# Designed miniproteins, single chains, continued (5), part 65

Each design is a single chain, and the fold is of that chain. pLDDT is the mean over its residues in the fold that is shown.

## One batch from the design tools (miniprotein)

Design m18251
Fold by ESMFold2-Fast:
Structure m18251 (fold): chain A 68 residues (1-68)
Amino acid sequence: MADSLRDRGDDVGADLVERGIQYMYNGDYQTAYDYLTQALRRGQQRGVLTDRQVRNLQAAIRSAQSAY
């Protein structure tokens, strides 16, 4: 996903996705939620996300939010 955003010229959106995933792997789910939510909002505003990418980000956000 991040690579696809970089290919479409959205380096900031790609960075937000990469940071969100990094925080998920580190167990910082609250910070991951914040970054992934920002990535989704930015991508939707810029029209650079496919429907599949929107669904994937929504799933990742939900996973971060529900992590216990």
Scores: mean pLDDT 75

Design m18252
Fold by ESMFold2-Fast:
Structure m18252 (fold): chain A 84 residues (1-84)
Amino acid sequence: SEEVKEELIEKFRVMAEMVEMDLIVKIARKINAPEEKLQKLEELRSRMQKLYEEAKRNPEKLKEIAEEMRKIAEEAMKILEEIL
């Protein structure tokens, strides 16, 4: 059904944001980013993981959670860009 397709797309978006966040942290560690920046990225990653678990428990909030996760990923990317 169309509803199932939309849910799968939002689940894909949530997974994509998690992958992006993991990659950002890995790159930051590999380039020996300052400890304060690494701590901030780990805080954002922790918030991302909590939102991911919330999305699993409350599928009705999936779209709103995906949007919040995107904002966190954008903040993490800005931190990475400052380090590069």
Scores: mean pLDDT 85

Design m18253
Fold by ESMFold2-Fast:
Structure m18253 (fold): chain A 104 residues (1-104)
Amino acid sequence: MLEEELLKTIEEILELIKKLKEAIKNNDIDAVNELMARIVELLDKLADVIGSDNLREFINNFDSEGFRKLLTEKVSEEVGEKGKELIEEFKELRELAEKIASEK
């Protein structure tokens, strides 16, 4: 159950990040706000399982390998690989946002 719930939560966040990237590129402010709110709610669910301080540190440092190892040890290799993908997608989202801000 825990593995399936974590996989579903991470996969849903990944799908929302893809939609958020499209909304940012299309300058759809309403969609950006809605998608960000949903991502935050799902991240709170992950934080309830793995600890908010741990999750925040991995995201802020873009430590995809550290997050993969933590999830692999606590849950499974499959969840660990999805966790790595999640942190990598947040890094790409940050890079996209910085690129758009620099282009004005």
Scores: mean pLDDT 80

Design m18254
Fold by ESMFold2-Fast:
Structure m18254 (fold): chain A 104 residues (1-104)
Amino acid sequence: SANAKKKLEDAIADLEVTIEFLEEMIEKNDFSPLKLVQLGLLIVGAITSAILAARLLKDEETLKQIDELAKQISAAFKEQTKEGLKKVIEILRELLEKLKEWKE
């Protein structure tokens, strides 16, 4: 249980950092190639942390949901548009709330 809580906290922190980074990009209208690469790395990191947390909880339904959300994030990010990035933030927020529910 202690290890599961720590992995959930790590996943929550990674998602919060990723969401804040993307919110700042949108607010500043900063979609430079370097910022997009940095965002992509943060997204991969956050999804990986969430998968590891779900695996530790042995929750197959949640692993399936994370996979479906990851595909949606990938499709929205591939659009290379501000509207696509707004979709990414909404999906990341959905995943964040789901992980917070498991911590409590």
Scores: mean pLDDT 81

Design m18255
Fold by ESMFold2-Fast:
Structure m18255 (fold): chain A 62 residues (1-62)
Amino acid sequence: KKEEIKEKYIKLLKEEGLDIIEEDIENTTEEILKEMEKSKELGKELEPEDAELERKALELAK
């Protein structure tokens, strides 16, 4: 669910001491959500969910 993904991402930003910008969070969360929805449609296990969140966080941190 979008809210859960957003919360995980915000938590990551807090742990890294990064600024929390609502607009950037919404955009990144939407992108992560779409990738997760694709995985669900394909019937894949959601373990890649954490990996995908991590990848997106790393891309944004650059």
Scores: mean pLDDT 66

Design m18256
Fold by ESMFold2-Fast:
Structure m18256 (fold): chain A 66 residues (1-66)
Amino acid sequence: AAAATVNLVKTTIQTAADNLNVSPVTLLSLIANALNISQSTVSKILNGEVLDAATLNAILNAAKSL
């Protein structure tokens, strides 16, 4: 479940980044800053590491709002 959610986050960020003509890393960093999420958590998401569902859902909701 968590791994599938991480993959969904990465796919959603990639799609939003493509639509905004920015890099996925840049968009993820902007969302993380807006949500007060640490740079280490951003790195974990980019590496596909398992994170808590609340953090992943917060990022997904922010990305979907773009």
Scores: mean pLDDT 74

Design m18257
Fold by ESMFold2-Fast:
Structure m18257 (fold): chain A 115 residues (1-115)
Amino acid sequence: SPADELLQRLNEVRERLSRGEITVDEAVAELKKIGREALKMLDAGVEPEKAIQILLSIGRTLLDLLPRLTPEQKAEAVGFLREMLEHLEKKYGDKYPEQVEEFRRLLAEAERALA
């Protein structure tokens, strides 16, 4: 499925980053690409539950990477987390309230890391 392909790509990015095969910059760029594809699926109503799981996984990975990012990259990552939350709330806030709340928590943690 489209979601399973994105999940495989996400897992590959994590593995390659953990092995030092890609840079943090390359990992963040790929995570943003995967996230945008998951957002398109969410907007189209394609596998929304799996798309949300992918977005949450990306959010957690970006939060974990924040200490390794430049100030500019941190701002961009937080901006992308806000974009993901806005898409979730707009179409799926009533259907997936727990996942939206988890995303709000991740965003709040990321925003604290900028202070």
Scores: mean pLDDT 86

Design m18258
Fold by ESMFold2-Fast:
Structure m18258 (fold): chain A 89 residues (1-89)
Amino acid sequence: SHIEKAVEYLERAAAIAEAAGSELAKKAAEYLRKAIAAARKGDLEKAIEYMRKAVEYIDKAYEAGEISEEQAAAVKKEIQKALEALLEA
């Protein structure tokens, strides 16, 4: 299912964000977990809102020098895959 596929990508994004060892990246992971919960409930609008918040915190973590450009790109790639899966629903 499109929801199941999106959840898999969001779980990968959350794992990468948590592994980065950054407080701002951990905040992004919290929003990714909220996005997973919203997607599982069928609340796609809330899921996308939380995914956007996660991207904002990943960008803040990169700007603060807490994570590398490669780490930021890896999280965003998985979030983009999740968004594409949700839009195919």
Scores: mean pLDDT 89

Design m18259
Fold by ESMFold2-Fast:
Structure m18259 (fold): chain A 89 residues (1-89)
Amino acid sequence: MSIEEIAAGAAVAYAMGLALGNGLDLGIGLNGLMYVEQTLGKEVRDEIKKVAEEAAPKLKKALDNGDLDEVQKIIEETGEKAKEIAKKA
C-alpha cells in the first residue's frame, strides 16, 4: 500500500468518523494520520486532517439527506485531495 493510499484512507475514515460520531472510523482515521505524520511530517498530516475536517459537515448533510451519490462524490474528492497532498510531499 502506498503512502498516498494510506493518506486517502486516513482522510476518508477520519471525515466519516467525525460525520457519524463513531469511535471506530475516528480510530482508523487517527491511526492513519499518525502514520502519515511519522512518514511525511506534521505539516502534511495537518493538511490532510484539515481536508477531512472540511469534508465532515458535507458528508453529514449528505448522509442525513440519504443522498448516496453525494456521499460517494465527497468520499472520492476527499481521498483524491489527500492523495495529492501526500504525492507533493
Scores: mean pLDDT 87

Design m18260
Fold by ESMFold2-Fast:
Structure m18260 (fold): chain A 100 residues (1-100)
Amino acid sequence: SLLEELYKKLLEIEEEALKKYEPKAKAADPENARENMYELTLEVLREVEEQGATLVAELARRALEIELNLEPEEREKKLEELEEEWKKKEEELKEKAKKL
């Protein structure tokens, strides 16, 4: 469930960033289509980070590493630990936002 929530949040941020940068990439030199798509991907990733999604992106990367590199029994335990860490950091960020 945590991994699905993180993916959904990243996809929403990525889709908004893609919508913002895609017209620029499509207007670029079509002879360099692969390079233009790569640059678009980098701009989207940068936007995800710049929108304060650094925590979400970091946790999603860690969740992916857990799913790709660990045995099923270990994955469940590590994802549960990651969920608790995420909830704690999210609360800290919300408290900091209220003080600004």
Scores: mean pLDDT 62

Design m18261
Fold by ESMFold2-Fast:
Structure m18261 (fold): chain A 95 residues (1-95)
Amino acid sequence: MEEQQKLLEELKKALDEFLAALRAGDLEKAREYAKKMLEIIKKLDMSNHEAQLAVISAAFALLAESQDLRLAGNEEAAELANEAALELLRTAEEA
């Protein structure tokens, strides 16, 4: 359980870093943080409601950011955010 809490904290940090990179237009860093975030969620126990809700919440945050980026004309950043969100949702569903 303490291990899962550390992973949830790491997920929040990776999400914040990913969002910052997307907003800055640093697509190389965005890809690195997306990969880090996906590696973290693979280690999370999705049978745990707290972990599942955290992953779903992160996915919705990324879907919202993807819409904002697309409206701003940042299509590649929007695509990265959308792809990450869909992978998060899929992982949460496999609980």
Scores: mean pLDDT 82

Design m18262
Fold by ESMFold2-Fast:
Structure m18262 (fold): chain A 70 residues (1-70)
Amino acid sequence: MEEALELARKGLSAVIKGDTEKAAELFRQAAKLSTNPEAQEHAVRGAEAAEKGDIPAAKRHFAEMVQLLL
């Protein structure tokens, strides 16, 4: 769980800096390490939004994942 949270925080930082490729990869990795289905869904949807360039949607999903892992 700690590893998933660390990856999620790095991914959120990446999307804020506009590095959508890195953000998507980090959140897909975080999803694989998480056992929380809701957190996994937010990670996947956020990664998909980042890959499509929908930065506001990616930020929202990534923030929700971080909150769920706390």
Scores: mean pLDDT 80

Design m18263
Fold by ESMFold2-Fast:
Structure m18263 (fold): chain A 63 residues (1-63)
Amino acid sequence: MMSDLGIRGTALSMALLARAIDDNDDELRQKTLELVKRFNEKLEKGDIEGAREIVREMEELLA
């Protein structure tokens, strides 16, 4: 079941990717893609706390 956490993770990853593309920041793009992959893996396993931690990592990168 997709939680608000799934929506938030998706929104943050889109914001990070948009920033990386706009700034031509290849490091940020690569980190964002890695976080998206890990986030999806946590959601697939039902690890909501692990997924929430990755959302926090995305928020830190966006700050």
Scores: mean pLDDT 79

Design m18264
Fold by ESMFold2-Fast:
Structure m18264 (fold): chain A 93 residues (1-93)
Amino acid sequence: SRSAQAQALRQQISQLTAEINSLSQQARENSSDKQKTAELLQQIISKEQKLIDLSDELIRLHADDPIAEAMYRIQRSVSLLTIKNSQEKLASL
């Protein structure tokens, strides 16, 4: 069902969000190590790209729910900003 699919997608988003938060903490703790920071930032970018894909699926599933759709569009925009900021940090290393 659509509901079961949406629940599975939300669980995947929750897991990826936890992983991204862990990687972000590791990047802060290793800020003096350029190589380690670069590896962590690349992992964050990859996981944020996956979050965008999952958010796009949730937007599609909630096309008849404007509030839910708007919420997932905001989440997608936050992920895009994080990717841009992470790419800029990588370019400056």
Scores: mean pLDDT 89

Design m18265
Fold by ESMFold2-Fast:
Structure m18265 (fold): chain A 64 residues (1-64)
Amino acid sequence: SPLEDELALEKHRIDVLKQAIENLKNSDLPEEEKNRLISAYNDMLKEEQERRKKLEAEVAKAKA
């Protein structure tokens, strides 16, 4: 279904953001730049996780 396809894509986006955050944490970038980028990626991760919760609720409603 389109909702299940969108949920799968959203899960992939979350995984990519988590990987990016871990790569930043393990990088040798200047601390100020590192903290700024990690903060930005964490904000994006929160938005994507909220979108995932909405999609999971919509998929559950469609199956009920």
Scores: mean pLDDT 86

Design m18266
Fold by ESMFold2-Fast:
Structure m18266 (fold): chain A 59 residues (1-59)
Amino acid sequence: SVADILAETAREARALGLSDEKVAEIVKELVLYGEQHGWDPEAVRAEAERLLAEAKAAL
């Protein structure tokens, strides 16, 4: 479900060592993406993976 993707994304972002503020920003961006794309689970998961990859590359 989309809720599971959001929870997994937050958990994975924390596991990368990101601050609570940065984790909240990533989740907020993913929620806004979901709202704009009709909450398609496949699209939301792909965006979650993209956001996490960008966050990891910036470390």
Scores: mean pLDDT 84

Design m18267
Fold by ESMFold2-Fast:
Structure m18267 (fold): chain A 87 residues (1-87)
Amino acid sequence: SAATLARVKALLEDLVANFENLSDEEIEKRLLEVYSLATELPAEHQAVVAAFVERVGEVRTDESLSKEEKRERIAELAAETIARLEA
């Protein structure tokens, strides 16, 4: 539904804006909420969100990246995901 899509996008935007202020547990909970809500979307949109969650997990666990680099990569991934969901 349009309402579910809007909520998923809002959660993605929140992750981007607040990544530096969120605990690892809070980020994980938000990612799980995004994934759960996406299950109500068509399979194509579910696949887009699932790919986003997987890539964010890789970024979060990469010890070679700085906090700022992690935020930038997550922001880029979230923006790309929002754009794909709006297509």
Scores: mean pLDDT 79

Design m18268
Fold by ESMFold2-Fast:
Structure m18268 (fold): chain A 88 residues (1-88)
Amino acid sequence: MEVEVVATVTAKPGKEQELLSKLEELAREAPSWPGVLSFEVERVSDTTFRVRGRFEDMDALVRFLQGPLVQEVVSVAASFDAAPTELP
């Protein structure tokens, strides 16, 4: 069952450009990774980004979240509000 994740990511003060760069790299690289069906990033404000990812299943999502680039994104984010939804 496919999983969609919508996340709101807010940068740490002074890390807005670093977060943007890392999210753009994720959007470019992630679709080539096993189990990632799509990955989109939208800038909502100077400090806040909306991420929408689609994954083949929950195992693919968990593996994605443990990736080094995702950990780099987390390191420059002040907050990370994510909502996974299983698609019917």
Scores: mean pLDDT 82

Design m18269
Fold by ESMFold2-Fast:
Structure m18269 (fold): chain A 118 residues (1-118)
Amino acid sequence: ASPRELVLALADTALTVLRGVIEAAEARVAAGVSPELAAETAALAREGARRVEEARALAEAGRTEEAARLLAETLEEQARGYEELAARAEAAGDTALAAALRAVAELLRELAREARAV
């Protein structure tokens, strides 16, 4: 695959992950399970999705190096945010949310490393 095609594929994968985070977080809010942490998780994921869509648009415009950098930076920031939320979830006794957020952070760091390699 070309560098542009790789960035587009990584952005599409990241959007799928972030949309899943939003859906899961909204379900937690509706169920009243750690609703404040879940609402913050959804808000973080929505901002991440917006920035990933910006990176995707840059890649479509042929600005591949800029797209890869923005994608990597966005996913690294998202991973840090989920780790911070995971620590708060653990402190609140929501070990399931903490584990889920750490898994998302690890996956996004992997995608960020792939974007940095473009």
Scores: mean pLDDT 93

Design m18270
Fold by ESMFold2-Fast:
Structure m18270 (fold): chain A 75 residues (1-75)
Amino acid sequence: MEELLALALEALEVEEGSPRYEELLARGDALVAELAAELRAHADDPDAVAAFRAQLAAMLERLRPAVEEREERLE
């Protein structure tokens, strides 16, 4: 989860269409696929699902101010 957050934050600072941006998208796609597979493997474990949801919520909360700051810079 932390790696996905780091990739997302870097993607907000990198120029769209650059080689670095494409690299970040490819790594993000791979990481999302890995996390989805892990969640499916633990779908019958409510504690594991709850922990995953808590990590995702924490990641989104940490991304929110960065996204808002980026939007303010475009205004």
Scores: mean pLDDT 71

Design m18271
Fold by ESMFold2-Fast:
Structure m18271 (fold): chain A 72 residues (1-72)
Amino acid sequence: SSAEELALKYLDEAEEALNSGDLDTAYESVLKAREIGKKSPLSSSTSKRLLDLDVRLGVEDLKRAVERVTSS
């Protein structure tokens, strides 16, 4: 479906941004994929990719928060 294709596009953008250290772009792309999933059912593989990226973003955010506190 067009919704599935668009979600995959945003997940690809999120993965590229995360790999390049662009956390803000990665967050925006995951949010866009999430919004598509709220309006249309996604395949199990796409939903797993979304969950994986969401977890990876949470881990990266936590690492940066710890670095910020310990750098003070």
Scores: mean pLDDT 82

Design m18272
Fold by ESMFold2-Fast:
Structure m18272 (fold): chain A 57 residues (1-57)
Amino acid sequence: PGVLLNQAIEASERSLEEAREKAEEARKAAEKYPWLRTYVDTTVDGILKEAEEREKK
């Protein structure tokens, strides 16, 4: 789900809500690949945390 993760990163620069939506799409895509689940979850958590911190700054 690299394309969806890249879209989530780009969205996080514009809007936290868009980042959350793209992150959920990436998680759904990862359901077909359970071995990528930990990687996708960790990456998504990082993206959302960074986006939330940027909103505060």
Scores: mean pLDDT 72

Design m18273
Fold by ESMFold2-Fast:
Structure m18273 (fold): chain A 65 residues (1-65)
Amino acid sequence: MELSIKKLLIMAEAEDVGVTSFKIREEDGRLVVTVKTEDEEELEKAREFERRVKERIPDVEVRIE
């Protein structure tokens, strides 16, 4: 799957789950998504987002801050 398609899928999952503070970067041909959370509600959304993204794109790395 091309990186451009992976980025679109990541953005779609973020919108669907309600994750609003995230960054996508490329590292050694793979995507790294960093999600910033401020409270427990945002943390739970970030975890659901990570689960969905990894299910669709197994080689993506998700970092929750």
Scores: mean pLDDT 82

Design m18274
Fold by ESMFold2-Fast:
Structure m18274 (fold): chain A 93 residues (1-93)
Amino acid sequence: SLEELKEQAKELIDELIKLLLEHLTEENVFELIGKILDLIGLKIELERVKTEEELKKLLEKIKEIIEELLKLYPDSEELHKILEKLNKLLEKV
């Protein structure tokens, strides 16, 4: 159902925010803080999602953020696992 997919998307956003917060350093804070704020905004937007089409667009925005992060951290197993979960959600919408 849409509500189950929204809950999974919310958990994925929370997992991604937590990962970025745990890996903040003085060297990367300016690169990551923008991504964290974007993810918080998407989490707020998710609460207003009423259709699978709207959910798909939001998941595509999350995917862009993950792909940008993978350019900075290509060997992050956690980011690759989050991307896998996201792609599975995208197949369901």
Scores: mean pLDDT 88

Design m18275
Fold by ESMFold2-Fast:
Structure m18275 (fold): chain A 100 residues (1-100)
Amino acid sequence: MPSPKERILAALEELRRLIEELRRQGLISEDVANEFLRDIEKIEEALRKDPDNVATALAAAILAQEVVETLRRANAPEEVIKRAREIQRELVAAANELDR
């Protein structure tokens, strides 16, 4: 069974791939994509240093929520918004398990 840390890292990798796809499709600007990718790298680094840090896990969930909000504003296809929401739900679930 994957640990909360492993689940968060896996979900962040899915989020990274989604952001790269969104940039390629022109649904988000290169600047916005670069900001999200930088935030993912910072969260991954923080999680590697302190894997039990609930605040870092919550930051990952908040980042995924910001991606969902950005997609809604861009009128992205429902399937793309659904993918972002699934990543967000996994990050929230993993953060809640870590905060047990």
Scores: mean pLDDT 84

Design m18276
Fold by ESMFold2-Fast:
Structure m18276 (fold): chain A 100 residues (1-100)
Amino acid sequence: SIVDKLKELAIELLERIRETVEERLPPELAAKVNELLDEAIERLEQAESFEEILEVLRELIERLRELAKTADPESKELLEHIVELLEEAIEKLKKLYETL
């Protein structure tokens, strides 16, 4: 189904974000972000609608923004960049859903 394809794309993006997080964030902060990514991936695997996919990604964005508030400047910039990538991904997923 189209929902299954959009779930695949969202999960693939989160796994790429995980690689960047593990390489570039301090270990303690990387562990916290990885917990959020694991939770989001599990929720995406259980998602049955496009709206549920968007809700998972939106909640992940909000939680990453909260982590960014107390992070060191370099980590904050990376977390803010990840949030921007997720916001762009949401818009791309919306476009794909409407055109397929």
Scores: mean pLDDT 89

Design m18277
Fold by ESMFold2-Fast:
Structure m18277 (fold): chain A 109 residues (1-109)
Amino acid sequence: SVEEESFKYYQQILNSIIDYLNEMAEKVKKEDKEMADLLNEQAQRFKQMQESVVKRSEVLQELADRLDDIVNEMKKLAKKLKDLSPEVMKYTDQMKKEFESLIKLKQSQ
C-alpha cells in the first residue's frame, strides 16, 4: 500500500539521521564529550521511536519540533571547536537537509 511504502521511506530517512548523529558523536567526542553523549542519546531515542507504536505523523512532528534544538546545539559545537574540520561542518549541513526532507514529507501528507 502507498501508506506502507511511505512509512518505510520515513524509516529509511530516520535511519540516515541516526547514522549521521552517531558518526558525528564519534568524531567530536574527544573535543566535547557532553555534546557527543547528547547526540548519541538523541540517535537512540529516534531509533526507539522507529520501533514504537507512535503514529507516523507523530514521529515526524517530534522530529520537526527538535530540528531547531539540534541545529542550535550543532552551532554551539561549532563555536567550541574553533578550527572545525570540513567533516564536522558536513554533518551539520547533512542533518539539516535530512530534517528538512522529513518536514517536507509530513507537509505533503
Scores: mean pLDDT 61

Design m18278
Fold by ESMFold2-Fast:
Structure m18278 (fold): chain A 85 residues (1-85)
Amino acid sequence: EDFLEKLSDEQIEEFLEQVRALVEQLRAEFPDDAEVQALAERLEELLEKIEKETDREKRIELMKEVQRLLNEFRRRYPDAELEAP
């Protein structure tokens, strides 16, 4: 059902790298968009929490929150060329 629960440890690290690259992209491409900058800040906060978390189940729940935020952003900015973790 949720593909995040099926990820290997290696795939989780790849996901986190993709989200980190996305945060850099959002900050560089949309510096004057306050809503996009707020999203980048929230994603960065979640990345820090995931990196500190050692429990796989809790890490996946935080990653689900990242996906939720990205889905909401894509619905609002459907033509944005974003990396898809």
Scores: mean pLDDT 75

Design m18279
Fold by ESMFold2-Fast:
Structure m18279 (fold): chain A 70 residues (1-70)
Amino acid sequence: SNSELMEATKETLARVSDLVGEYVKQVQQIKQTESDPVVRQQKIQELQQQLDERLQQVLDDFQTRVSSIQ
């Protein structure tokens, strides 16, 4: 139903927002604590990969949920 689809969408957007928010906080912490620009870039790249994997899982969960509504 439209109501169930809207709820699933709202929940998914909230999860994405939380993941991006945590990523931003961690990047800011690295920029404040890591003086070596090479090590800083490496750590940020690792966080970007972790965020991408977690976002993909959230999207996979959303697709599974909406497939059950259809």
Scores: mean pLDDT 87

Design m18280
Fold by ESMFold2-Fast:
Structure m18280 (fold): chain A 64 residues (1-64)
Amino acid sequence: SMEDARSLAESERLVRRYRRMLERTEELIEKLKKEKEVVTEEDIREARRRGDELTREEERREEE
């Protein structure tokens, strides 16, 4: 159906967004490694959370 085709396209878009989120998270972790002598698991979890937030903010801007 046409609805199924749209759902598939939306899923593909989400996969691309998840990829961007991962890239942003990796950049944040690399920055932490340069700024801190020891990067903790808590720092990594926070970087993942921040990467997700930044990706969602970009998505909202693109929709507006």
Scores: mean pLDDT 76

Design m18281
Fold by ESMFold2-Fast:
Structure m18281 (fold): chain A 102 residues (1-102)
Amino acid sequence: PVVLDDPELEQQLIAGLREIFDSLSPEERRAMLDAFLEVVRERVANVKSEEAREGLKRWITTLLQGLLNLSPEEAERLAELALEDFERFAAELRARLEAMLA
């Protein structure tokens, strides 16, 4: 994952992700979320250092703000959940996407 130290670049990335995701069909959004969850699962399973975990948490927080239009606070809470209980994280993200598509 890329670590962004510039808040303006991070906000531009989040805005760009929102634009891309808003252009997708419901089926494409589900497929993208499934791909994202697969990447997160693999990363969580293979991360063993505190520095790598902090980087992964920041990456998940940034992407969730773009993909699901979450607040920074809610995205950070979910990123922490991904590291502690991935299955609950995955279930909550799927539920949030379905609510957004309704």
Scores: mean pLDDT 81

Design m18282
Fold by ESMFold2-Fast:
Structure m18282 (fold): chain A 85 residues (1-85)
Amino acid sequence: SSAAGAITVLGETLKSVKEFVAKGDKEGAIETLEKGLEGLRKLDVSEEAREIAEKALEEALEYVKKGDFEKAIEILERALRELMK
């Protein structure tokens, strides 16, 4: 699937972000999102899947920086659902 790599990166990033948020580790969540973006850049995925995943990771990163963890997680979960359609 042209979206499979993006689904994997976004899913793993979401899981790690939830774990760091549960620990109160904002810096760990930021680093995880930045690594997710870097990982996505190395994948050969469809342009549509890339745009969905990259935008979600970038928006989630900005919300984590603001301390809005609930919004960041919501954005990642919504994007993952969109990619899995």
Scores: mean pLDDT 86

Design m18283
Fold by ESMFold2-Fast:
Structure m18283 (fold): chain A 78 residues (1-78)
Amino acid sequence: MRKEREERERRLREKLEEYEAALEKVKEEMKKNGIARLPESAKSEEEALERLAKLLGKPVSEIREVARGLEERERERR
């Protein structure tokens, strides 16, 4: 049955677009704070995910999963 898969894909795409917008906002805030990009450090990445989670009102674990999916999608597109 197709309905469940169709709903899941639609929700995922909607969430990815929403998270893309939130991610851009986080990047803008980082830039304003004098941080051009995250240094290659797990702590800095965790901090960025925490900010994204706050913007979306989601737990960091869920944001981490979505951010991972967003990167995977971006790599597949390019």
Scores: mean pLDDT 60

Design m18284
Fold by ESMFold2-Fast:
Structure m18284 (fold): chain A 80 residues (1-80)
Amino acid sequence: MSLAQQLRQAILDGDAERAAALLRELIPRLSVEELERTVLVPLHIRLGDAFTQEKAQALLALIEARDAEGAAALLRELLS
């Protein structure tokens, strides 16, 4: 299983620490478009309406900035 597939599964499982660690690893390795699909799709599935447009935009901004620590911290908070 790829690290991206592991990250999607960790988000779907609600494993905040594992998802955060995998996102930190993948931010320097994947395109912004791949990171967006890998992270936002499973978050919409896991959290539904609780994953608001504002939360999605905040996380995407950190991914676009390549802020691995900030994105991982926010992902951990969203899954906690």
Scores: mean pLDDT 87

